# Designed miniproteins, single chains, continued (2): the designs that were tried, part 48

Each design is a single chain, and the fold is of that chain. pLDDT is the mean over its residues in the fold that is shown.

## One batch from the design tools (miniprotein)

Design m5656
Fold by ESMFold2-Fast:
Structure m5656 (fold): chain A 70 residues (1-70)
Amino acid sequence: MTEKLKELIELEIERFKSDSKNSDELQEKIDKLIEELEDNPEFQELRLELGKLESIEERIDLLKQKLEEL
């Protein structure tokens, strides 16, 4: 579970930073991890905290912090 959450966070950071041509492949990986983590309380809390943030930069900072905590 923790390793999947870490992978999801890393991919979300990449998505926020990337204007890239690989967005569809990245989104498919993210969607699969979200489905696998939907019952994870740490993921639910992360989604709630991300929803409170107004800027992409603040969301990236929160995601990086969570990666270091895992």
Scores: mean pLDDT 75

Design m5657
Fold by ESMFold2-Fast:
Parts: C-alpha cells; sequence; structure tokens
Structure m5657 (fold): chain A 69 residues (1-69)
C-alpha cells in the first residue's frame, strides 16, 4: 500500500540522516530487496534510495510527499 510504503521510506530517511553509515547501508540494502516485491513503485523507491545515497534529503522528502499524498 502507498501509505505503508511511505512510512517505510520515511523510516529509511530518518536512518540515513541520524544513524552510522554502516547501518544506513544495511537499511538501504534491505529496502532495495523490499522494492523488488513492489514493481509498481520500484522506480520511485530506487530514485529515493539514490537521493539518500547522494545526501539529497530535501528531494527525498519531496518524493515521499508525492508517494503518500
Amino acid sequence: MKEELGRALRELLEVAKTEPEELKEKAIELFREMAKKLPEYREEVEKFIELIKNEKFEEAEKLLEKLVP
């Protein structure tokens, strides 16, 4: 569901902003595995992960708002 996906992406964003780099990488990896099971949102999830990896948190938050109106 979009709401559940949005919540998971928000958790990933918080982890990426506040946690040690190794924990961030593990969270991203687990989320990528989840994205494989959500083909309709795969493109959005991959884009979000790429924004997180590049520390573009403002763009990542904007993408979250688009996914969860």
Scores: mean pLDDT 72

Design m5658
Fold by ESMFold2-Fast:
Structure m5658 (fold): chain A 82 residues (1-82)
Amino acid sequence: AERVLRAMAEVDRLVREGASLEEVREVLRRLGLSPPVQRALLRVAEALRSGKGTQEDLRNLGILQLMAERGISYAEAVAILE
C-alpha cells in the first residue's frame, strides 16, 4: 500500500517537472514494484503528460487507488474492478 502511494506521488511529481516516460520507468523500477503495477503507473504517467484520458487509463487509476486505499495486491484490485 505505502509503496504504491509513494509511486503515485513520484509519478505526479515527475510529470509536473516534465520528465520523460523513460525517467518515470527508471524511478518505478528503483521502487521495486511488480511489473503489472509498473505498467499501470506508466500508463497513468503517459495520460497525465499528454492530457489525454482513456477508459484504460481510468481503469489503471482505479486499480492503483484500490491498492493504495485497501492495501491489497494488484490481482485482488483487478478482481474487484472486473
Scores: mean pLDDT 74

Design m5659
Fold by ESMFold2-Fast:
Structure m5659 (fold): chain A 96 residues (1-96)
Amino acid sequence: MEKVVNALKQVLEDPSLKLSEALAQAGVPEDLIQRLKKLGYDSKATSRLNAAAVLHELGEIPEKIVERIAKEEELHPLTVAQARQDAKALIQYLQS
């Protein structure tokens, strides 16, 4: 989990880095990367939101940061709600 948390934090700070790229650099297996791409984690805007949603579910960042990123990236509330549900599914997968 530590390497994944650090990769997710890099996505929040580096606007050029996609979530799938950060996770690959952190040594996350390719099969997991492919599953994340199916969840839409490959878009730059949604990568930041999805990284923030996962970090919030892990207790690493406050909800206000997730809300701020959604506003900065001009994402619809339904996209934010979906990202939060996807984050819970991803955490269950990572803990398996």
Scores: mean pLDDT 74

Design m5660
Fold by ESMFold2-Fast:
Structure m5660 (fold): chain A 73 residues (1-73)
Amino acid sequence: SMEEKKKEISSLETEEKLKKLLELAEQGYRNPTEELRELTEYIVSNIEPEVLKEFVEKVLAELRPAAEALLAE
């Protein structure tokens, strides 16, 4: 379930959360879904802002169209 996936993500270390964010962005690039968007938003909200900013900038530069689509409403 979505709640179980979010709980699993919240129990991860910051480095693992960043890896999970990259995996979700990659999956969303291939097959964007509402679930992937929600999980991506959840991870984004649970990572230290400075670390997240640096990581997201790198990911967005590489996967810009798909990453932006995952974060859109």
Scores: mean pLDDT 73

Design m5661
Fold by ESMFold2-Fast:
Structure m5661 (fold): chain A 94 residues (1-94)
Amino acid sequence: SDEEIRKKVFEILEETLKKVSEVASEEFYKQVKTLIDKTKEEMEKEKDIEKALRTALTALRLIRHEALKQGLEEAAEIFEEAIKRLEEVRKEYL
């Protein structure tokens, strides 16, 4: 169901945020939290589950790129794993 897909995506985003909190500075963590909070808000407003999932993927790709620019290799790996998990959700349900 669309609700189960949204729940799984939200769980992946929350797990990602928790992992980032363990390896990143407070400044970078706040940037990630702000982006994830906005992403969740946009997903809740989007009725099309494929578009909602695409929004999450776009946000994670953006913040991964930012982590790489800042030399934050551990944070970039966390986002890469999250992207892979979202792509698997997309393959299974869409």
Scores: mean pLDDT 87

Design m5662
Fold by ESMFold2-Fast:
Structure m5662 (fold): chain A 71 residues (1-71)
Amino acid sequence: SIEAEIERVATSEESRELARRAYELYKNGASEEEVRAFLEELARAREARHGPLPAEELERRKEEILAEWLA
């Protein structure tokens, strides 16, 4: 889920801010492009803190979250 991804990649303070932004996107009926932009931001934050994931695994996670969000 988006919340799980946020919790995994951010500090406690950053997790709260990212969770709030995710909620705002949900509340406002975010477009696919807005969700993709947010996921790209999460991917950059993850790389900064935990190093790179294999591209295949990163894409799989993004597709799963996007499908869940747009369902």
Scores: mean pLDDT 69

Design m5663
Fold by ESMFold2-Fast:
Structure m5663 (fold): chain A 74 residues (1-74)
Amino acid sequence: SHMDELKAEVDALKAETEARIAAAKSDAELQAVLAEAGRRFVELLARAETPEERNYIYLQMHALAGLAQEKRDA
């Protein structure tokens, strides 16, 4: 289904972004990771057809924003 395909891409991007956030060694690297992830999530949001699909994407984005903020505050 469209939701299953979208969910798989969202989950893959989330996992990739979590690893990149953890690996970032400077504020510049973290900023680059966040900018790239932001662009790719916006593209996924544009492909979402239902409120359920959009809500799933927002949930993953929120989780990543929390991890990025924790990394910046450390």
Scores: mean pLDDT 85

Design m5664
Fold by ESMFold2-Fast:
Structure m5664 (fold): chain A 60 residues (1-60)
Amino acid sequence: SEKEELEKQLKELQAQGQALVDEFNEASSVKRDREKAAELAAQIQALSSKIKELEKKIKE
């Protein structure tokens, strides 16, 4: 089912998002790497947009 494939992709993107948040927290608070933190913040924002679009497709 196409819906099952989309749900699997959503779960994978959510897991990726959590990993990026963990990396962002390490870069910003532990390593204090501003450049890396800014890069990760942009990736998190882009991923959040993809998750929202995928959730809309699954809603049917």
Scores: mean pLDDT 81

Design m5665
Fold by ESMFold2-Fast:
Parts: structure tokens; sequence; C-alpha cells
Structure m5665 (fold): chain A 65 residues (1-65)
């Protein structure tokens, strides 16, 4: 679902920010796990829905810097 993909995108962004701040293997593993979960949800969506999630993800990354 698109809502689940957005929730996962938020979690991936948070994990990325924490990884960049801490640079620990634990945070890297969390980021990879969440990224994989987001990728699996994206594969279930239409191309238009995937584009919406990718735009949302980029906006959240820019906000987090």
Amino acid sequence: SIEKAKELADKVVKAYVELEKTKTEEKLNEFIKLGKELYEELKKLSLEEQEEIMKYFKEKLEEAE
C-alpha cells in the first residue's frame, strides 16, 4: 500500500540521518533493513505510485539535512 511505503520511507530517512551522524555498523544494518523493506513495498505498487513515493522520499531527505 502507498501509506505503508510512505511510513517506510520516513523510517529510511530517519535511519539515514542517524547513520550519517553516528557512522556505526548497527545504524548501517538498520538502514539496509528498512531500505529493503521499502523496496519490497515499492515492487507491489504501480509505476505512478512508485514515482509518488520517490518524490516523497526525496523531499523528506532534503528536509532532514
Scores: mean pLDDT 81

Design m5666
Fold by ESMFold2-Fast:
Structure m5666 (fold): chain A 72 residues (1-72)
Amino acid sequence: MDEELAKRAKELAEKLAEQVEKQSEEVKKQALENTKKQLEEAKKLLEENPSPLNEAAVKALEEMVERIEKAL
């Protein structure tokens, strides 16, 4: 179950990043801020409960942040 959730989280993050890349610069900046907030929350959860799912969530959000930043 956790492995499937981690895979879905990564796939969702990749799809969202692709959609954001096609948007206006203002929308990209808003998405970047929202993703950074989610990343901070995910990092806190990982510190409290180190699990493969939480690790995958942090990694997916970090990749999404980098991808949005490159699109700006």
Scores: mean pLDDT 77

Design m5667
Fold by ESMFold2-Fast:
Structure m5667 (fold): chain A 69 residues (1-69)
Amino acid sequence: TEAAIAYIKRVEKRTVETLEKMGAFEQAEKLRKTTEEIIDKLRAGEISPTEAINEFMKAAEEAIKEAHK
């Protein structure tokens, strides 16, 4: 659980920095909020670590895709 949270936070930081460098501030903010929601669900036991990572990766991919438009 804590390892999954640490992984998600690391990838979030990198992705947010990339989005901000691209000028995609709205997408960066949305990803931050989505990441907090995913971590909250994981801490509450509503989703597994694998599900949390999968949901986060999907959200990060969507953010990058929207930033490229």
Scores: mean pLDDT 82

Design m5668
Fold by ESMFold2-Fast:
Structure m5668 (fold): chain A 85 residues (1-85)
Amino acid sequence: MEMQAIEAATKAAEDFIQIARALGWRATVVSVKATGNTGEVTLEVERDGERVTMRLVARINESGEVEYVSMSPAAREMFAEYAAL
């Protein structure tokens, strides 16, 4: 269970680092925590001269894919900007 939580957190972090790069921003992993079957990732993102803290809560679904259980508002905004590219 904890191993799947860490895997979910790792994949979520990798996805958001790639999204940040595509937007011309820089994302750094601050912490990774396992809570039950979910992984929580805290990221610090540098955008337009500002540092923004983002949180992602993710799990691995039945298909082995990352499922985002929750995102902080800043993380959702970043995802929306990426989707608009």
Scores: mean pLDDT 81

Design m5669
Fold by ESMFold2-Fast:
Structure m5669 (fold): chain A 94 residues (1-94)
Amino acid sequence: SIEDLKAELDRLIEEAVKLLTDPNATPEDRQRLVERGREVFDRAKEALPQATPEEKKELLTRMIKLVGAMLILSDDTQALLDEIRKLQEELKKL
């Protein structure tokens, strides 16, 4: 459900912020979070067409926050930067 996706995105954002502030975080820890983040992001993206405008705004906001955190944690930043821009444009339409 959309409520479950919002909760899962919120949890991943919290985990990402904790990793950003953890001086003992390993490259493997960061890569694992980025992979988990991409999986949940893809599920949220697939749910967007079925969401109400209000739910869509809530999902897009969380997706942007997650991708922003993943930018710092990931070795591949170009695709993530492009995705942030796309999500911001979708938010402007709401």
Scores: mean pLDDT 81

Design m5670
Fold by ESMFold2-Fast:
Structure m5670 (fold): chain A 71 residues (1-71)
Amino acid sequence: LTDEEKQKVSDFATQAAQIASDGIASGDLDGAKKKINELTDKYLSETTNPKVQEKIQKIKDRILGILDKAG
């Protein structure tokens, strides 16, 4: 990955984790899942690199799994 691609993956992970944390704290798990899916779609639309897409999808799946366990 380029430094820009690494930064994009890091930015996605940070934003997704914050959305999940806020959702757990507020009890709005459905809202958090919706926002994470919307964030994922946005980031995937901005890249054609399969390795970046794979990393974003893995982060999404992990965070959604945490939300599912919390609910």
Scores: mean pLDDT 84

Design m5671
Fold by ESMFold2-Fast:
Structure m5671 (fold): chain A 70 residues (1-70)
Amino acid sequence: HMEIEEIVDNELLSYKEALEKIEEIGKEKGLGIEELEVKQVSPDVEELIATLISKDGKKKLIVRVLVKIP
């Protein structure tokens, strides 16, 4: 049985802030980054989607963040 959680951040962040936030969430929950996807949603905004997984593979967390392009 796999537990799947989702965190959505509606705040516009820089790439640095987005990556730092994802890393902090992973550290707090004992999860590692398995996959990182970037989608351009407008000319000045990208969606960053991180998939984090536990060491035993039984817990998965998806974090979605909006990133402002310079």
Scores: mean pLDDT 78

Design m5672
Fold by ESMFold2-Fast:
Structure m5672 (fold): chain A 94 residues (1-94)
Amino acid sequence: SAIEEAEKILKRLYVETSEAIDANDFAGALALVEEAKAELERVLEEYPETKARVTEIMDRAIAALKRATSPAEARAVVEEMLRALGAVLREHEA
């Protein structure tokens, strides 16, 4: 159920960050990613290797979002982050 909870967080994050970026609210998109990171770290508390990989991916995305200057750049960062996170979660269940 931890992986299912994590997948629900990623689906919510995709919708909410898409809405923020479409509104040109990069600060809001960044805050959503930072909050999702804390929630994913809580959900994955008992899976330290998966938690560490998720944390690294999200830290890289946060750094990239802070440098993003356009909606297209912000969307590319979020899409790559979500692809990488999805791969980690699939690998955990394999």
Scores: mean pLDDT 87

Design m5673
Fold by ESMFold2-Fast:
Structure m5673 (fold): chain A 85 residues (1-85)
Amino acid sequence: SMSELRELQEQLREAERATEDAERLRETLLRLESPEVRELVARYLDEKIEELRRQKEQYSHDPEVVEKYQQAIRLYEEARRLALS
């Protein structure tokens, strides 16, 4: 239906936005010197990763949406590793 198509389009946009946010956050993390602040960011990223995994599972029937969320998850996981390094 049209409503289902709109929902999928909204999820694609959300996943793409998450990818952009993760890229910006990685750039910010490279400039952060405080280990305590980096740990707080890592905790925030854990929550974001779980949210994205939940969205991916909810839309598991659409391979394009799944792929976009998986891309965002990978970038957030990379940012989390960077925060803890």
Scores: mean pLDDT 82

Design m5674
Fold by ESMFold2-Fast:
Structure m5674 (fold): chain A 81 residues (1-81)
Amino acid sequence: MMSLKEQLAQEFEEGLALYESKLPLLSEEQRARVEELKARARELLAQFLASTDLAEQQRLYGELVDVVAEISRIVREAEAA
């Protein structure tokens, strides 16, 4: 049965998969940046899922949101071009 953490993990993975569908619209520099951010997001997600401390979970969640927001910004900028 999926916990709240597992549900959030699934939502982030689905969001990342959606961004992958936009890769043909991105420049080489934008693609490299998105891949770097995706790697960071996956690392933060793994730490978030492993964490049992509420303060640590809140910090990691905030960092995850920021990384995903930057990916979304890059994709929107590419779509607007």
Scores: mean pLDDT 78

Design m5675
Fold by ESMFold2-Fast:
Formats: structure tokens, sequence, C-alpha cells
Structure m5675 (fold): chain A 74 residues (1-74)
């Protein structure tokens, strides 16, 4: 499942950038995660991207973590 592994890698990068206050890169990696994730996980990564764009790193991190959780359960 290369798509699952790729989604988790992008999700982890998004979380790391969100924690560091780098909303631009957090958004970039959550957008990338959404393109390779199952639909429910993709929706959560899209929410993470929106929060990262708005400078809300805490919510961006939370929604990327939820997206990763659903990806491993799919």
Amino acid sequence: SSNINTSLDYGNNSITYAKNGNGDDAKKYSDLASTVSPPNSSNLFNLSSTYASNGNGDNAKQYSELGMTLTVQS
C-alpha cells in the first residue's frame, strides 16, 4: 500500500511544520496527503490545510493527526 505509506509520510511532515509555526509547508504537505488518501482521510487533510492557511497550527496539527489515524484504519 504505497499510497498509505505516502499519505502517512506527508501527514507527518505537515504535523512537524504545523508544530514549528510553518503554516505554508504544513499546508503543502496536508494538500499532498489529501491527494493520496482515502476519501474520509482526504477530507481531514483538507481541513488541516485550511487551518494551516489561516495560521491555526494547533487545529492544522489536530486534523492531520486524525487524517493519519483514519488512513491506517482504512
Scores: mean pLDDT 86

Design m5676
Fold by ESMFold2-Fast:
Structure m5676 (fold): chain A 74 residues (1-74)
Amino acid sequence: MLDELIEKAREAGDEDMAYIVELMKKNGLSEADAEAILAHARDLLAQGRRVTAFVSSSLLIIGEAFDRELAKRK
């Protein structure tokens, strides 16, 4: 559930991740896309990378997912 992902992100202290998942929820993006973003964030953090790098990468994933969902509706 997107709500669970938002809560998990905030518990981890990742406000940027929580914000991104909230945007996904508002736009009706899938739970699978949110999980992919979380997995990518964890991988970047494990490599010692900064949250700003995660945000940039997550925007790419979100953009592609959003375009796919819009294409299905239109």
Scores: mean pLDDT 62

Design m5677
Fold by ESMFold2-Fast:
Structure m5677 (fold): chain A 80 residues (1-80)
Amino acid sequence: DAEKIGKEAREGAYRGRGGGGMGEEARKGALKAGGDERTAQLAEGSAATAAAMMRAAGGNEEEEREMGAKAAYNAAVGAA
C-alpha cells in the first residue's frame, strides 16, 4: 500500500536529524513498509533535498524536519 509506505517514510524522516539523517531514516521507513529500492532512494533524496532547501531559506530545525518529512511522504507515495 503506497499510503503505508509514505507514512513510514514520513515517520522515519521525523526521527532523523539534519538532511542526511532524515533521508537515511526515511529510506529505512520506506523499506520497512515494503517499498522497493527505487521508492526508498526517492524518499531519501527528497527528504534530504527539502530539508537542505528549507535551511537555505532560513528555516529552523522544526521547519526543516516538517518539510523533509512531507517530501519523503510525497516521493514514497508517488513512486510506490
Scores: mean pLDDT 82

Design m5678
Fold by ESMFold2-Fast:
Structure m5678 (fold): chain A 72 residues (1-72)
Amino acid sequence: SVLDNIETALATFETLAPHLSDAAVARLAEEFKKGLEKLLQQGKISEEEYKEYVERLDAIAARTRAARAAAR
């Protein structure tokens, strides 16, 4: 399903993010958000689901950047 695909993509992003540069994390997060916007526009996800997925994506990106900053 569309939701299963989003969950898989989020899990993949969370797994890969610690191994990427801050610039790459930011770029991939923006690309992911554009994909979610397209799904919302197509009526494949609700506005509530879109908001929750964007918040989860932003949290993953923020945690990854914070962890890297703290290591320096």
Scores: mean pLDDT 83

Design m5679
Fold by ESMFold2-Fast:
Structure m5679 (fold): chain A 55 residues (1-55)
Amino acid sequence: DELEKKLKLYEAILNGDGEKVREIFPDDPVYQEAADLLDQGKEVEAVSLLAKNPK
Protein backbone atom coordinates (compact mmCIF):
# COMPACT_ATOMS: atom_id res chain seq x y z
CA ASP A 1 0.00 0.00 0.00
CA GLU A 2 2.63 2.57 1.05
CA LEU A 3 5.13 1.16 -1.48
CA GLU A 4 2.52 1.50 -4.25
CA LYS A 5 1.90 5.15 -3.27
CA LYS A 6 5.65 5.84 -3.29
CA LEU A 7 6.00 4.29 -6.75
CA LYS A 8 3.14 6.43 -8.09
CA LEU A 9 4.68 9.50 -6.45
CA TYR A 10 8.07 8.85 -8.09
CA GLU A 11 6.39 8.36 -11.49
CA ALA A 12 4.46 11.64 -11.07
CA ILE A 13 7.68 13.49 -10.18
CA LEU A 14 9.53 12.03 -13.19
CA ASN A 15 6.67 13.21 -15.44
CA GLY A 16 6.39 16.66 -13.78
CA ASP A 17 2.76 15.82 -12.95
CA GLY A 18 1.72 18.04 -10.02
CA GLU A 19 -1.93 17.07 -10.47
CA LYS A 20 -1.06 13.40 -9.81
CA VAL A 21 0.87 14.33 -6.65
CA ARG A 22 -2.19 16.21 -5.37
CA GLU A 23 -4.37 13.18 -6.16
CA ILE A 24 -2.10 10.85 -4.16
CA PHE A 25 -1.69 13.21 -1.14
CA PRO A 26 -4.63 15.67 -1.36
CA ASP A 27 -4.51 16.90 2.25
CA ASP A 28 -0.75 17.03 2.86
CA PRO A 29 0.56 20.63 2.73
CA VAL A 30 4.15 19.57 1.93
CA TYR A 31 3.03 17.44 -1.01
CA GLN A 32 0.68 20.20 -2.21
CA GLU A 33 3.68 22.57 -2.23
CA ALA A 34 5.73 19.99 -4.16
CA ALA A 35 2.85 19.61 -6.64
CA ASP A 36 2.80 23.38 -7.19
CA LEU A 37 6.57 23.33 -7.77
CA LEU A 38 6.17 20.54 -10.35
CA ASP A 39 3.45 22.54 -12.14
CA GLN A 40 5.91 25.47 -12.29
CA GLY A 41 8.60 23.24 -13.86
CA LYS A 42 10.73 23.31 -10.69
CA GLU A 43 11.27 19.56 -10.56
CA VAL A 44 14.63 19.72 -8.72
CA GLU A 45 13.15 21.95 -6.00
CA ALA A 46 10.09 19.68 -5.70
CA VAL A 47 12.27 16.56 -5.36
CA SER A 48 14.47 18.29 -2.76
CA LEU A 49 11.40 19.29 -0.71
CA LEU A 50 10.02 15.73 -0.75
CA ALA A 51 13.42 14.21 0.11
CA LYS A 52 13.52 16.38 3.25
CA ASN A 53 9.93 15.44 4.18
CA PRO A 54 9.55 11.69 3.48
CA LYS A 55 6.44 9.74 4.38
Scores: mean pLDDT 77

Design m5680
Fold by ESMFold2-Fast:
Structure m5680 (fold): chain A 72 residues (1-72)
Amino acid sequence: TKPGETLELKSGVKLEFDTNGAAALALQEAYKREGEVKIETEDANGHKAVFTGDTKTLHDMVAAGRAAAREL
């Protein structure tokens, strides 16, 4: 995914980010939360990311990714 773009994940979940590093920080913070959230993060260089949506969608995506990684 290109930096500086809006990524629509699913179910109205949206990630806006300036850099992949800022996006990773926003996803990490969102993963620690429950329910519908708006998480705003900033990296050490002032690049911003905003995650908006239901954290269950993010949890489901991470679980699916782990399942896929276990199967050959």
Scores: mean pLDDT 68

Design m5681
Fold by ESMFold2-Fast:
Formats: C-alpha cells, sequence, structure tokens
Structure m5681 (fold): chain A 76 residues (1-76)
C-alpha cells in the first residue's frame, strides 16, 4: 500500500540518522529496518516498529515516532 511504502521510506531515513548519531546502535537499527522492510502490511510494520522501540529504548522510539509523523504528513 502507499501508506506502507511511505512509512518504510521515512523509517529508513530516521533510523539512518539515529545510527549516524549513535554508531553503537547501527547493527540493531539495520536489523530493525530489514524487519520493517519485510512487512507485507502497514499493521505488520507498525507492530514490528513498536517491538523494536520497546527493545532498543527511547532514542529508537523517538525516531520511529518521527517517521510516523513524517509519513502522515506525506499522505495528506
Amino acid sequence: SKELEIFKEEVEEELERLAARDPSLREALEELLEEIKAAKTYDEALRIAARGAARLGEAAREALLEAMKRANERLK
């Protein structure tokens, strides 16, 4: 869906920014990004993102929330 593809693009951008600021998270963020990119539905992508945020902590949660905000702005 258009929502899923836009969300994946915004997640990739925000997780790359976080990995650049905190290289110690790079491997875990790249793993999370690949899981989200493999999602077949928007609801699946959101569930993967929520679990990733819970696992990786506040910085990842903030990055994923920013990705959702940006995706929603592009869908208007």
Scores: mean pLDDT 87

Design m5682
Fold by ESMFold2-Fast:
Structure m5682 (fold): chain A 65 residues (1-65)
Amino acid sequence: SAEEKARETIKEVKELAKTVTGRIKQILDSMVKGLELAIRNKAPKETIDMLVKNAKAYIEGVKKL
């Protein structure tokens, strides 16, 4: 489900956030809060899918640095 994908993505973002500092960490922490809020508020699947896509794109960008 979209909620399962979001929970998996939150876990990935949290793990990466432990390895970085400064602005990158702030952005990752903000993404976690956004995903958690979307799940809590039962946001539409399309909204959750978009947030997951954005978070995964950012994770891949950080990993390439």
Scores: mean pLDDT 87

Design m5683
Fold by ESMFold2-Fast:
Structure m5683 (fold): chain A 57 residues (1-57)
Amino acid sequence: SLQTYTATFESKEQAERAARVIERHLREDKGLEVVSRTIEENADGTYTLTLEARPAP
């Protein structure tokens, strides 16, 4: 089953930096493989990061 992680940021650059940090944590500390990364711009100018992860083989 997939685990979904979602967070909202004020800028695309903040979302991209956070994605790298969270993906490293999921891989190195949680044993999870990130299978998708989505960063979407919201109507209010914020950016929503969505990560889908599964247990690494």
Scores: mean pLDDT 85

Design m5684
Fold by ESMFold2-Fast:
Structure m5684 (fold): chain A 64 residues (1-64)
Amino acid sequence: SSDQQQRDQLLAELRQLAEESGDPLLKKQVRTAERRLRTMSPQQGVQAAQNLLLSLRDEIERRK
C-alpha cells in the first residue's frame, strides 16, 4: 500500500540519521523502533515514524 511505501521511506531516513549521528544508543533505538513500526498498522506506523524522525532530527541538531 501507499502507507507501507511511505513507512519504508521513513525507516530509511531514520536509519540514515542514526548512522550520521554515530551514536550506538540512537542506532539501537531506531532498530527497536523499526521492529515496533512493522507490527503496527501502516497508518499508525507512518505517524509514529514521522514523530520519531522529527524528534531524532531535533536531538541530533541540538548536539551539534
Scores: mean pLDDT 80

Design m5685
Fold by ESMFold2-Fast:
Structure m5685 (fold): chain A 66 residues (1-66)
Amino acid sequence: LGRDVAQAAIDTAEKNGSPQEQIDRARELLERGDYAGATQLAMSSASSLGDEATQNVVDAMNRVVS
């Protein structure tokens, strides 16, 4: 589940226009098994873009968590 949540957060942050450097770092954390770190970085990158981008990431993560 943690991997799927992190993947959803990263993919949504990338679609929202988060900086590619932050997305690349989050993907590296995901591949290393640091799902919490990957999710936090994706969320942080989206938060810098504003409320809509942040909400999109939260919604994507919530769709994975049943």
Scores: mean pLDDT 82

Design m5686
Fold by ESMFold2-Fast:
Structure m5686 (fold): chain A 69 residues (1-69)
Amino acid sequence: MTLSRKELLELLLEEAERRGRPLTAAEVRDLLISQGFSEVEAEVAVADLTAELGEPMTVEQLRAALARV
């Protein structure tokens, strides 16, 4: 399954706000798998996101990334 960049960032932002803390790579991977990503697809997406946004992923970083979409 593939989400658009905007949908992916909105999903991660909502989850970070719901948890009240930054998301770890493991949490992002588990969230993507719950959305229908395979383990391999989730691992690739997490690697790409952590290379761009850093780890852990804060609400502020996710909002800034979403504003650039």
Scores: mean pLDDT 80

Design m5687
Fold by ESMFold2-Fast:
Structure m5687 (fold): chain A 63 residues (1-63)
Amino acid sequence: SKEILENHIKILKEQKKKIDEEIAKLTAQVSKGNADAAKKLAFLQEQKQRIEEKIKELEEKLK
């Protein structure tokens, strides 16, 4: 269903927004010398990339 795909894209965009907020917060912590925050930042950047790729795949399937 087109509606199911559109809702999935919506959810992924919401998740991406939350990840962007966490990335901003962790970036500030890394600048203050938190080495553990650096590893988590790298992980979230990979998660963001995967979400962006999934959004592209779903948008392509809609059209």
Scores: mean pLDDT 86

Design m5688
Fold by ESMFold2-Fast:
Structure m5688 (fold): chain A 96 residues (1-96)
Amino acid sequence: AAALAPPSPATRAAYDRAVAAFKEINEIESKLSDEEVVARAQKVPEVKARGVTTKSQFAAYLTALMLRAVGAFLENDAETAQRVADELEAILKALK
């Protein structure tokens, strides 16, 4: 079986940023009400455009972003990994 080539340093750096932001988002979420999490997350244009209005929808949105980050890592897609990292960091900033 052929092993996948390791991701580029740029792809790995972006993926590591996405994972770090996702971890910090989960930590902040544990300290806020569901209503406050949703209200703050809606300050991010991409989250608002997707119609995220409940905590369950927000959790699904974050999961979809992380799955996209994993896919970008496996496919060595640095551009997609960077876009996902930037969006997760914007969400993290909105929750602070």
Scores: mean pLDDT 86

Design m5689
Fold by ESMFold2-Fast:
Structure m5689 (fold): chain A 100 residues (1-100)
Amino acid sequence: ALEHIDEAKRALEAGDYEKFKEHLQKAIDELRPQLTPEERKRLSEILQKLVEAIYNDDKEAALKYLDAIKAMARYVQARQAGNTEEAEKAKAEYDKLIEE
């Protein structure tokens, strides 16, 4: 998931919207099976805000929401690996990014 999020971020920065959509979808497909129902709801909310930011040509907000999805992916990977320190750091990072 992390590699695809980084590729999506690069594509968005380059203005390659089609490549952005491809990599974002791959990241979501890899991430969703590892999420709880509550985390899936949060991901859906972040994705809605990301789509709104892109629609409004708000590149800064779009990159922020991509970073939030990346932090969520890091949290899930750290949790699966049993790395509690990294999981706590990643969770704090995504919680901070989604606070308005």
Scores: mean pLDDT 80

Design m5690
Fold by ESMFold2-Fast:
Structure m5690 (fold): chain A 73 residues (1-73)
Amino acid sequence: SAVNEEARKRFLEIVKEQGEEMKEAMAKLKEEIKEKNITDPLEIRKKLIEVFVENARALGEKVDAALAEIRAK
């Protein structure tokens, strides 16, 4: 019970943290596109996909680490 509650709380915190990191990464990408005057839709698409893939990877790693720590208790 307590372990399941801790897991749920930690997962929600990780999701919230990754949401904030995504917002920051998107803001940085928008600024880069503007400053470098990137107009190629394919280059913009590639950069957008890279941001999403990296955020998903980080989310997965954080969830896996949290699960390993909780299960070790």
Scores: mean pLDDT 84

Design m5691
Fold by ESMFold2-Fast:
Structure m5691 (fold): chain A 84 residues (1-84)
Amino acid sequence: MDRERLEVEVRIALAYMQLAVLKRIAEKTSDPELKEKMLKGIEEAERLIDRAVQALNEGRYDEAKRLVDEAIEKVKKLSEEIEK
């Protein structure tokens, strides 16, 4: 039973770690356009993670998983725009 909760919690933790890395990259970014895109994407991902945490606390594991997966996808897209 708690395995579903644990799976979502691990994904949320991973998303937070990836966001922390992106925030550090954004701070070092000298391109104003790229920096703006990164900050906007980080904010969107943070909102998705917040919603995932709420869904998790309400026992809506499927919704929480979908939201955190969407946040991770946004983080991946931002990383691609930075490096490739």
Scores: mean pLDDT 81

Design m5692
Fold by ESMFold2-Fast:
Structure m5692 (fold): chain A 91 residues (1-91)
Amino acid sequence: MAAERAARLEAAFRRAAAELERLLEEARRQGADPAVLERLELAVREAREAAKRAAELAPSLTEADVDAAEAHLAGLLAALRAQVEASVAAK
């Protein structure tokens, strides 16, 4: 059902936004590179906007598409966390 997919997609983007916000605060505290901070700020903004638009996106998506979106968000978080770690280690 489209409403169920919308709820799952919205929850996934909201979780990703919250985790990205926590990572951004950690990165700022640790003095990460400004370019990494900019990427995190953009990622947070995009995740928040995607959460708001989940109901519009969901009707055109399958369950497999929602699962793929969840996997992609997990990968994005891991990649950005690695960039923060590398940036901090270089100092």
Scores: mean pLDDT 82

